# Designed miniproteins, single chains, continued (2): the designs that were tried, part 32

Each design is a single chain, and the fold is of that chain. pLDDT is the mean over its residues in the fold that is shown.

## One batch from the design tools (miniprotein)

Design m5156
Fold by ESMFold2-Fast:
Structure m5156 (fold): chain A 99 residues (1-99)
Amino acid sequence: MLTPDEVLERLAEIFRRVVKLYNEGKPLKEIIKETIDELERLAAEASHPEVRAVLQRGIDELKKLYEKYEKGEKVTFDEILDVLARTAQEVAAVRERLR
């Protein structure tokens, strides 16, 4: 199971992958799906309950963006990046409290 530091390293990799997919012209819907899948795998591997809860909130926010997209509502790439950035900040805050 992954420590908070390892979770942050994986989140940085997910962020880089998401940016790469966007630059390669992948559809926004598929980027959201892949991001959800990667965060769900990361949450399953995370050792700390507080870190899992933070990751689950990020997953729930991305699922709401996916539902908005499915309903024909406007969703931007920046909204996906904002979810990932907030998730990383919250994991970092948990990590600092556990020291």
Scores: mean pLDDT 87

Design m5157
Fold by ESMFold2-Fast:
Structure m5157 (fold): chain A 81 residues (1-81)
Amino acid sequence: AAAARAAAREAVQQAVLKITNGYDPEEVAKELIERLRATGHPDALAEAARVFRTLADQYERAGQKDLAEKFRTAAEILEAA
């Protein structure tokens, strides 16, 4: 449903902001998994992992290696869920 996809996108955006503001990527990823499962969107975890992989690549290209590693760690946790 469109509402489930919108809720999933909002949860991902909030998780991105938390990681960029210095929150622990492992804790943020675990919370995000619970939120995404609650939306009922069937591809939410895979879509979120793809977003975090894309951000990791973008931050690596921008020279922000710390943020790149954090987003990569979060993506790996989402992919394992």
Scores: mean pLDDT 85

Design m5158
Fold by ESMFold2-Fast:
Structure m5158 (fold): chain A 80 residues (1-80)
Amino acid sequence: MKADELIKKAREALEKGDFETAVQYAREAIAVDPDNPEAYLLLAEAYRKMGRTDQAIGAARRALRVDPENERAKKLLEEL
């Protein structure tokens, strides 16, 4: 499966409130394309919604390592 399709599935799972499935697809997307900040952002949002703050911070920081100017990652870290 292409990273884009996995990202789409992670986003759909997140919107449905299936955070565990969103984490699974986001991790698979990262395994396919580790340089895509969107996959790390979806992982961070899923962890945040599950109350796993340390894991959410870790994922958002990884998004910033891939894309240092990523405004969504910066905003997410400010809210965590």
Scores: mean pLDDT 84

Design m5159
Fold by ESMFold2-Fast:
Structure m5159 (fold): chain A 74 residues (1-74)
Amino acid sequence: SADAERRAAIEARLAANRARVAELAAQGKISPRQVAAFETALAVARELADQGHLTAAEALVDETTRAIDAAAEA
């Protein structure tokens, strides 16, 4: 179904964002506080997806991805 495809895309993006956060932390590019904030946002996005709030989950993943990108460039 379209919802199953959207859910799979969200799960893939959550995994990619978690891997990127771990890499940036290992490189010293983000603080432990930033790691905690990003992990919290990704956990909330997963919870929204689990509850069927796919549009809200996608929006939060988009915002979190942009925040991770901005932190990496600072």
Scores: mean pLDDT 90

Design m5160
Fold by ESMFold2-Fast:
Structure m5160 (fold): chain A 67 residues (1-67)
Amino acid sequence: TELEEQYERAVRLARAYEDGTEVNKGLASLSSPEKAKIYEKSADFNTEQRKKYQAEAEKLAAEIKAA
């Protein structure tokens, strides 16, 4: 159950950061060049966090299958 809870958390976080990437990219496209730089930086951060949690979820899925 602890591995399952960790997996669910990783999946939820990956989805949340994916949404954050899309929202910030959208805001960047609608904003002045100055504000767009801030939103692009936030989008990049969210993209890296998504990749991290997606990789963690894949690792946890393998551990659950091995158990």
Scores: mean pLDDT 88

Design m5161
Fold by ESMFold2-Fast:
Structure m5161 (fold): chain A 62 residues (1-62)
Amino acid sequence: MEPISEEEARKLLEEARERLDAGDYQGALELLKKVITEAPSLSPSDVAETVGLLIRAIGELL
């Protein structure tokens, strides 16, 4: 798979946050999965944010 850029990953993280705020937990998870699988060049702070958003989305679905 083609890796996405750090800026593209950040844009996806922003969209995932918006989906979580709208109650679209499944949509947020799909965006977060894309960041994890396709953004190996992510900064440590963006990785931490991705993990935090994943925990939030999964917690709401369980």
Scores: mean pLDDT 76

Design m5162
Fold by ESMFold2-Fast:
Structure m5162 (fold): chain A 66 residues (1-66)
Amino acid sequence: EAEKLAEELKKKGEEYLEIGKKSDNEGLIELGKLYLELAKLAYEDLELAKKKYEELQKLLEELLKQ
């Protein structure tokens, strides 16, 4: 499970970084970096990584509704 979560988060992080760099969008670059950090955390503390990922998703949903 940790490996699958880390792989998913790493893929998302790499995608956001690539898009952000191509579009010169600092927000997307930072989002990509956050996903990559969560991928690393998944191997160190799976439960904490899950909680942080859920918190990030909730924050993004809240920002989008504004």
Scores: mean pLDDT 77

Design m5163
Fold by ESMFold2-Fast:
Structure m5163 (fold): chain A 87 residues (1-87)
Amino acid sequence: ISKETKLKVIEALILSPVRPPFTARDLREIAREVGVSTKTFREILREFFEIPDDVPATLRNIAEYINKLLQEGRMLDFLEKYQELKK
């Protein structure tokens, strides 16, 4: 997966007009807008958000994990990670 594709996926999620909490449907729509497969999209999100191996690699579980990060105020760390990825 190219750095450009990773950046497009993360940017589309961060700049999404969708109000949290995210659903599996919302994530699927973002994947479609970026033009990536749901498999590639799941891979990028798992790697970027450092999702633990014990969390199933479904869009629903990924959405639930991202929502947890938002509720806990931990998204700020990933905004910084996004800025580093952009360099």
Scores: mean pLDDT 77

Design m5164
Fold by ESMFold2-Fast:
Structure m5164 (fold): chain A 60 residues (1-60)
Amino acid sequence: SKEEGFKLTIEMLRIVADAEDEVFKRAIKEKLSPEEYQKLMDEAAKRANERIKELREKYK
């Protein structure tokens, strides 16, 4: 349904936003270099993609 599709979209957006926010807060708190920030963003993106894949399988 459209409602289920919208709920899935919101959950996916939340996963991405939460992952990015965690890295951003850590970068400020720990005063990370640009290189360290990029590495953590890449790792966070990989983890977010894995969570999104699991979420998509749940809604199939």
Scores: mean pLDDT 82

Design m5165
Fold by ESMFold2-Fast:
Structure m5165 (fold): chain A 61 residues (1-61)
Amino acid sequence: SPQIQQVRQQIDALRRQIDALTAQLRAATPGSPEQLQLARQIAELNRQLADLEAQLKALEA
């Protein structure tokens, strides 16, 4: 299904973004505004990832 392939690609892209931001978070100065912003961005992307994974499971059923 084209829809399954599209969701799979979105999940893969999102995982790469989370990995990159997580690396930046680990390199960030403790307590910096950058650290807080990165943590918030990662939390939002993880929420989107969970939503896409739920969609994928529904489409594969």
Scores: mean pLDDT 89

Design m5166
Fold by ESMFold2-Fast:
Structure m5166 (fold): chain A 83 residues (1-83)
Amino acid sequence: SMAQQQAAEILRETARKLEELGDPVTAEEARRIARQVEEGKLSVEEAAEKMENLARFAASLGREESARVLREAAEKLREIHEE
């Protein structure tokens, strides 16, 4: 669906930003989630929840900027969830 394609794009942009912040492990996870959404194995809502969980984990490690990027991604993913 268009929503799944938009979600995958947001997740790939998020992965790029995480790599720029020096967090390649979380970037790889975001790319994996993007693939699962494109394959229909994960919903856009489930992807948003995973982004929030990753953000919470990043924050617990003091990775403030990574947490911000991940929360921003979750918000964008929720905004595209429609009929």
Scores: mean pLDDT 85

Design m5167
Fold by ESMFold2-Fast:
Structure m5167 (fold): chain A 62 residues (1-62)
Amino acid sequence: SRAAAEAEAAAARAERAALGAKEGVAAAEAKVPAKDAERAAVLREIADKLIKIGDEIERGKV
């Protein structure tokens, strides 16, 4: 349906934006020790996903 197509397009856009942001962060983190960068990246990714999900829930609807 139209609504399903729009939701899928929005999800694809969000995923592409997240990948782009992740690339930028990875480049900046290349200057820190590898183990610290890897640990920080994993924790940041989890935290960002949780924050995004929480924000969407608080907004009531997608």
Scores: mean pLDDT 68

Design m5168
Fold by ESMFold2-Fast:
Structure m5168 (fold): chain A 80 residues (1-80)
Amino acid sequence: MEAEEEREKREKERLLKEMEKVIEETVKIVGELDPEKTEEFREALEKMLEHLRDASPEKLRKAKEGLEHLRDELKKKLEE
């Protein structure tokens, strides 16, 4: 009844919130590595997030995983 609809809404909200956080962290790392690219990178990620608002939770989950992997890779470069 409510379980599937509530799960989908909660999953979507959680994924969007987590993706926005990962985007912010990723953009900050890019800003440390190459400040000139920061605005272009942020704009591209925000455009992707806007498109994903109409996507299924499964698509959001995969996008979030991709963003987390990207953030972790860039964070390793920053640690140098």
Scores: mean pLDDT 77

Design m5169
Fold by ESMFold2-Fast:
Structure m5169 (fold): chain A 69 residues (1-69)
Amino acid sequence: SSRQIEIDRQMAEKLGQMKEYLKKGDYKKADELGKKMIDELEKQGDFEAAEQFRDLYKKLPSLIKSEES
């Protein structure tokens, strides 16, 4: 659905922003973005997407290490 495509796009965009903050050592901003996205998804009733994003967020440090070194 168009809603699912938009949710996937928003998650990918936020993960990209968080990745850039983590690369710069700005762990606080990365964490704030992740929590904000999860909160926004949950407030909209997109609990499945919120859990999916939480799982991706937990993997993000490992993904950065795999990509950069």
Scores: mean pLDDT 76

Design m5170
Fold by ESMFold2-Fast:
Structure m5170 (fold): chain A 104 residues (1-104)
Amino acid sequence: MVELTQSPTSLTAKVGDTVTLNKTASKDVNNQISWYQKKPGEAPKLLSKNGKLADVSSRFSSSGSGTNFTLTISSLVEEDEATYFAKVYSESPPVFGQGSTLTL
């Protein structure tokens, strides 16, 4: 069984800042990870899958391997205020992190 921990669980930043969100797995997940942005009232938006960015702003980047993965958001805008979730696809069923809530 894989456990996913996202850190920080909540953070406050300012417009124009850069923030880094972390995800740690209890064991190697072979890079089978995705990041999602979830806003109230909206469907989750895919940001990256298996290290590849989706059709999203160039301000987003993802990195990491094995057990430690990061999502970095640069030049923050008000629209980046959301909860960000990591998901591991190497497990069945897929495992989700608890989320990291970004407030601006």
Scores: mean pLDDT 78

Design m5171
Fold by ESMFold2-Fast:
Structure m5171 (fold): chain A 59 residues (1-59)
Amino acid sequence: DAAIEAARAAGDEAEAAGDYEAAARAYGLALKRAFEAGDVAAAKELLARFNAALAKALA
């Protein structure tokens, strides 16, 4: 799914830049897309990435 890949890549780039708020938003969008697609494996991975980015953003 190109939309999931694009949102995941945006999250990875934001995280590399230290922008954890932007990373959380991007991973959150990717997670929503994964649920819409019924991709449970991607949703589980993205939920973990979202939670990690959110924790760093709120630190």
Scores: mean pLDDT 83

Design m5172
Fold by ESMFold2-Fast:
Structure m5172 (fold): chain A 67 residues (1-67)
Amino acid sequence: FAGGGGTLPPGSTVQQVEDQLQKSKDTTLANARAAGLSDDQLQQLQDSLDRAIQTNVAWQKQQDQQK
């Protein structure tokens, strides 16, 4: 997410988008934990990342529904 995850090509499935975003989330949380963030800070970061993932997945689903 914040570390420069790549953009998937047009026509990627919702599943592929979600899988990539989940991997980016895992990497971001692992880096944050290694940097010494508290459990509360990690929870806030996780919630923010989950919202970002939901937004991207919803965008992809909306594109699919329009076509």
Scores: mean pLDDT 73

Design m5173
Fold by ESMFold2-Fast:
Structure m5173 (fold): chain A 113 residues (1-113)
Amino acid sequence: MADAERLEIEIDASDLNKLTPEEREAFIRGLRALLRGARDYAEAHGAKSVVVVINLGTSPEAREKARKLAEELAEKYGYAVGIAVDKSTDPELVRGIEAAAREAGFEVAVVEE
């Protein structure tokens, strides 16, 4: 990462709505591990914050807004996830991602297009 003060990760996951319940649970478990790993990596390298943006929708505006809100939360709290969604996004998938992020110690912002 070029920015030693902040770790930024973006996940484009618009196809997650097509997953089976079993595949969705596997994704949520993997995301939880990724978030914990990102936090550990940031702490090991002296980064003050971690920003993760998860794009479940198609709107560039929602994506950018989610990133900005996650950056603001990360500046205040250290670790933040921004989730960009649209009206077709499964609410259960969003809840699973929010739960995984909060369990990993991340603040969460959800932005709908």
Scores: mean pLDDT 79

Design m5174
Fold by ESMFold2-Fast:
Structure m5174 (fold): chain A 57 residues (1-57)
Amino acid sequence: MAEGEFVKLGKKAIEAVEKGDLDTARKYADEASKIPEVAKGAEGLKARLEALYQQRQ
């Protein structure tokens, strides 16, 4: 169950980065990090979003 919610939030975060909205992407990743079972994945997602944003600048 928690995995499905994490995938949904991660997809929205990546879509936000694609639109150039890093603030919204970080908001979705932060919501995912509040799910204990996927907290490690959420930290990895945050790092990935930062890397993607830096490459686009």
Scores: mean pLDDT 74

Design m5175
Fold by ESMFold2-Fast:
Structure m5175 (fold): chain A 87 residues (1-87)
Amino acid sequence: AKEEIERLGEEVVRLVEEAARAAEAGDYEKARALLEEAERLALEMGRIAQEAAKTDPEVAKLAQEQLGRVLAVAEANREALEAVAAA
């Protein structure tokens, strides 16, 4: 569960960064597809974290740390991501 949460968190961060790069290049279709995949993986990470946290409280902390990383990357790329949402 912990390894899976870390792996999913890293993948979500990668997808958000790639989406921001695609948006900056004007490829909003690619950016949108990458953000949809990132959302799907983030929801899966949340489901795994909720189930695992019932027996391992360390998992809740790890999930919060990964969510913090995703939010920080989204904040750093806010302008590009808002452009995708507005298109």
Scores: mean pLDDT 81

Design m5176
Fold by ESMFold2-Fast:
Formats: structure tokens, C-alpha cells, sequence
Structure m5176 (fold): chain A 118 residues (1-118)
């Protein structure tokens, strides 16, 4: 079975930095693009970052562009979301996804909760 496990959430100050981590098992991660989604309480699910399988293409939501960086390490089967200049509006549960939401074979993790306090 394919399993994604996110970690790195918790409570952080506004203006701080955090790295979220997603470990991937059960597939060759080098063959998959990876997306990070977030969902704030009472809000829709939003894709904040995408990285293509070969790492040649990155896309970011305009609200996080310039503050978030997505990466992947094939040797560790791991994706990272590096977040800087944290805003209270970054408070959400963050999910790693292999592929995109339009992919019928997409694999989702269970999420990691981030709270940003003023």
C-alpha cells in the first residue's frame, strides 16, 4: 500500500519559519509529482504548492508565492514544504498528495496541523 506521513506541524509565532515533511512509502517517489494542500477550519481545500516528478516545474498559490518552497529528496522518499514569514492566515491542516487532485490514482496523507499565533 502507498502511505504518506506528514509531520512538522504545531504552534509557531507569526513571522517564524517551519519545515513540513512528508515521508512516502510503497512506490518509487521519483516517478511522482507532489502537491501540498491546506484546509483552514470552515474553508475549502486549496493547493498551495506543486513540484513535478523530475523537479523541473514548480507552482505556488499566489498567497504563499515567495514564502513557501516545495522540494523532494528521492533518496529519502521525502517531500518538504519550507515555510517562512508565517502569517496567522497560514493556520490550516496541511496534506501531501502524490500527483494532483485531478489524478484518479492520487494518494493522500493524513495531514499535519499548523497553528500560527500573533
Amino acid sequence: AVVLTESGGGTFPEGGSVRLTAKVSGVDFSKYGVSWYRQAPGKPLVRVAYLSADGSFQAYDPEVAGRFTISKDHSKQTSYLDMRDLRVSDTATYYAVLGTEDDPEAYWGEGTELTVVA
Scores: mean pLDDT 86

Design m5177
Fold by ESMFold2-Fast:
Structure m5177 (fold): chain A 70 residues (1-70)
Amino acid sequence: AEELVAKGNAALEAGDYESAIEYFRKALAQDPRNVEALLNLAEAYRRMGDFEKAKEYYQQAAKLIEERAA
């Protein structure tokens, strides 16, 4: 999971949002509760202008964070 998140972050930094999304999705396939992958996936969609998908992933991450606080 960490290697996939690192590759996704490198793609995001390079402006390759499609590759970033693919790496973050693979990370989530290994760990569906990976908050970092969810937040970075939301950021990738936001930078692509897909605000609806960005909001969805931000809400998923927020829910997991709230569950950990309870």
Scores: mean pLDDT 80

Design m5178
Fold by ESMFold2-Fast:
Structure m5178 (fold): chain A 60 residues (1-60)
Amino acid sequence: SALAEKIVEETERALREGGIEEGYRHGIELLEKYRDEMSDEELLEAGKRIGEILAQARAQ
């Protein structure tokens, strides 16, 4: 969904600008902020994508 994509993009930006801890914190804050605007499937998809992005960043 467009909202899930936006959350992932904003999380990637926070990761690039502030590092892995900031990216994680921002991603969780966005998921909480938009929880009521997303389906369970959209929340799971966004969370999975954020987790994969953060895992790749840790592998650096």
Scores: mean pLDDT 81

Design m5179
Fold by ESMFold2-Fast:
Structure m5179 (fold): chain A 65 residues (1-65)
Amino acid sequence: AESLIKKAKEALKKGNYKEAKKLAEEAYRVTTDRELGMEALKLMAEAYEKLGNKEEAKKLREIIE
């Protein structure tokens, strides 16, 4: 999970938003850690915003504490 989060952050930094979204989604699915799960949701929201999916990004933000 941590390695997937790191890869998602790198993908966002490089502008690979579709890859970042997929990596963050996978990190969220496989993690059992609450903090890592929230970080994955945050990365998903950022990737959705960059892709222009503002509605999906808002829904993800509503889950994040």
Scores: mean pLDDT 78

Design m5180
Fold by ESMFold2-Fast:
Structure m5180 (fold): chain A 64 residues (1-64)
Amino acid sequence: MTVEEATAEARRILDEHGPEYVRQKLAELEAETAPHRGDPDPEVQRKRRLSNALAALLREEEAR
């Protein structure tokens, strides 16, 4: 998953479900990836990129 793909997916989730759902989804993704920090597993990397994109979008929404 590219950074652009992760950002597009994160925006879709935010627009469809709102910021509360994004917070819950972010917490779930962070819990799943935390034990595997530094792991080169493509699925872990995909979840991390999505988590980073969701966190960035949530910060932008809370700043507005």
Scores: mean pLDDT 75

Design m5181
Fold by ESMFold2-Fast:
Structure m5181 (fold): chain A 66 residues (1-66)
Amino acid sequence: MLSEEQREEYIEAIRNAKNEKEFYEAVGRAIAASEGEQREKLLQAISTTEEDLEKRKERVIKALKE
């Protein structure tokens, strides 16, 4: 399970991503650091058909927060 500090760090990295490459790099790091149910939620969040980068960020951030 991610600590509060790690969760905030990944949320900020995702929020600050300027393009799809930075977004997927930030999400990939969060997934690699997470385990069990949290990892499954992140994988489900990233598998969205949403094309808007800001909406994809919100979806992943929600999965990190619960």
Scores: mean pLDDT 78

Design m5183
Fold by ESMFold2-Fast:
Structure m5183 (fold): chain A 72 residues (1-72)
Amino acid sequence: SQVDQLVAQGEQHLLRGSQAYGAGDRERAARHLREAARHYRQAAQLSTDPETQQHLLNLSRVLERAAERLEE
């Protein structure tokens, strides 16, 4: 489904963000975390299951906050 594709894209960005963070590139890590958050938020908007929607929105918020901390 389109939801599954968006979640997979979010997971790819989360992985790339983690790798960038491990390499000491906080700016690149923050950008990837924001991209992951964007994909999870889009997946939430398309999801028909309330539990899945809430989970994806919570992930998006956590990742946005993590990106902000990396930019400080």
Scores: mean pLDDT 89

Design m5184
Fold by ESMFold2-Fast:
Structure m5184 (fold): chain A 71 residues (1-71)
Amino acid sequence: SEEEKKAEEIIKLAKEIYEIMENKTSEEDAKRVKELRKKAEELREELKDPEVIKKLEEELTKLNKERLEKR
């Protein structure tokens, strides 16, 4: 569905943000992170399907745990 595609996009944005935060320290990278966060928030606001939202939250929780376990 359209909402499932948006949820996948949010997950991809979260992964990109984490990669930038782990590997980059420039002012340009900080601006990129802010832009990606804005896009993710806008997409999240468009989600209305409770099942899609639940799956997204579960995947984001997994990504955050994986990031924390690396350090």
Scores: mean pLDDT 78

Design m5185
Fold by ESMFold2-Fast:
Structure m5185 (fold): chain A 58 residues (1-58)
Amino acid sequence: SKEEEEGMKEIAILTAKDALEELKVDKEELIKRIKENAKEAGFSEETIKEIEEEINKL
């Protein structure tokens, strides 16, 4: 559902923020992994783009 996708999008963004702040991972590699995982999970292209844009703002 769209509501379920929005919830998972929020979790993905929070997870990315924690990884960038605590683990000092490469942002480009993190975005790549999150996009691949979201595609496998069946997220819409629109939701994947929103996740990428929000992580790039971090």
Scores: mean pLDDT 78

Design m5186
Fold by ESMFold2-Fast:
Parts: sequence; structure tokens; C-alpha cells
Structure m5186 (fold): chain A 73 residues (1-73)
Amino acid sequence: MKSVIEKINELIEKARQAIEKGDVDTARKYIEEAEKLVLENKDQLTPEQLAEIERKLSKLFLEYQFLEAVKKE
């Protein structure tokens, strides 16, 4: 049985791989899935785990926004 935190981290890793491939749509999809999973399972995460996940998601979102901005040009 995978823990909720492992599943969230797996989605984060998939989003990162999509960003590395320049796949904006796939990256957005995995970021949204990870955020939704965090929201649905907030009570199962410790405050420390939640802060760490939020930090990782914020970093991914910034990388996603940069990639999207480059494609607009």
C-alpha cells in the first residue's frame, strides 16, 4: 500500500519529467492532480510533510510558468 505522500511525490516527479520534456499540458495536468490529492488528503499529512510538498509544488509551478511564457514568444 503506497502512502498518500508517496503518491503525491510520484505525481510531482511526473510533472517534473513533463517540464524537462517541454510538455506544458502534461506538466499542468500532473501539478493539478498533485494539488487535488493534497487538498483531499490534508488531514493525513503532518504539517511538516504539507510544507515540504507545498514547497515542491511552488517550485514546479514557477518552472511551469516559465516554460509557458517561453512558448508565448
Scores: mean pLDDT 80

Design m5187
Fold by ESMFold2-Fast:
Order: sequence, then structure tokens, then C-alpha cells
Structure m5187 (fold): chain A 56 residues (1-56)
Amino acid sequence: SELRERLREAGTNLVNGKDVEAAKREILELGEELGVPVDPRDIMGALGRVGEALGL
């Protein structure tokens, strides 16, 4: 799944400190696209919720 690949890449970049701001934006954008409640102040929570919505 393209959305799963995008989330995996963004999550990996976030936890490894690579392109962190771009990774945060991607996670929040995926959450918005999927209709998942996301809080930009809790990016790790957003990552988890988007991952759950994608079956991860």
C-alpha cells in the first residue's frame, strides 16, 4: 500500500532524526487524508493513530 509505505518512511525518518519537519508534516497529512484525529502537538500519538488506521 502506498499510504503504508509513506507512513513507514515518515515514521522511520522521525525516529532517526532525519528530515524531522518533513516527516511530521507527512504524518499529519496522512492523518487528515484518512480522517484520523491528529494533534500536531503530539506527533508520536498521530503516528500511532495513523498506523492503526492503516492496519499497522
Scores: mean pLDDT 83

Design m5188
Fold by ESMFold2-Fast:
Structure m5188 (fold): chain A 90 residues (1-90)
Amino acid sequence: APLPEIEFENPEIQEEYKKALEAHEKGDIKGAVESALKAAMLAIKSNNPKDIEKTIEFLDHVLALLPLSDIDAGMLALMVGVLSYILKKL
């Protein structure tokens, strides 16, 4: 898969990540990045180290999608915010 198959402990995070996988399968790269970033934000808010670690695992794949021209400045700002916050939590 273009994004890795990841199972989260928190079902809300899992639901949002599944939306990211589904969007990518449909060729909706913008939707895939948005849902992946939402999953990352939920993982950070959960304060669960295992789910935060899994978020880091897929961030490399999300970063690989960012150079695509259909990704807007708002999504880039969210990504920078998520990465900065995760780095502080490590």
Scores: mean pLDDT 73

Design m5189
Fold by ESMFold2-Fast:
Structure m5189 (fold): chain A 61 residues (1-61)
Amino acid sequence: SSLEDAVIQAAKVMLAEGYSDEEVLKISDFVIRHLQAKNPSLTEEEVERIRKKVEEVIKSL
């Protein structure tokens, strides 16, 4: 499975636990950047897609 699913699920859990939209965005961006640095197979296109999906989750909840 992709790291995308893990990041999205973490964002959903944080929102359900009462973290603010701003907190979820900051934490998710930090995690995505760290994963990109440690995983050379994670492309910039994939990073952008994951970021967009997190924003969509925040907007839809």
Scores: mean pLDDT 78

Design m5190
Fold by ESMFold2-Fast:
Structure m5190 (fold): chain A 75 residues (1-75)
Amino acid sequence: MAEARELYERARALAEEALASTDPARARELFREAVRLVAEAHKLKIEAADLSEEEKQAKLEKLEAQVAEALAALA
């Protein structure tokens, strides 16, 4: 699943840039963007999985809640 892998690689690059940043506000925004990219990668993996529509919806709802918590922690 090349698309999900590319999103993970982009997220990693943003996280590395955030760790190298001397501006805390910039670092937080870069981490928030990395979280969004990881969420998109997980969504693609869930949608591509051989699961029922109901199982996919449950996993997507759980992912959405986890992403909201992560983004709130980075605010």
Scores: mean pLDDT 81

Design m5191
Fold by ESMFold2-Fast:
Structure m5191 (fold): chain A 84 residues (1-84)
Amino acid sequence: MAQAEEDSRVFGEFMRLLKEGKLSKEQQEFLKKKLEEINQEIKEILEKNKDDPGSASEIGRLLLELVDKEVEIMKEILEEYKKE
């Protein structure tokens, strides 16, 4: 519960800044690059394990790790914004 609430808060704050145009061009490019890397990792995990239903638990764990990584990237952008 606590982690999901924190992740939701971080995501909400990040989306607010994005909608208000308060993210710098550098922050937008950094986010785009990191999201492309995460999307590529997700694709590779799913393709590698698509024929092994026994790996569902492991796939779930890896996907959650990538979601946590995405939230950490958003936290880094928010912290950089606060230091300005």
Scores: mean pLDDT 71

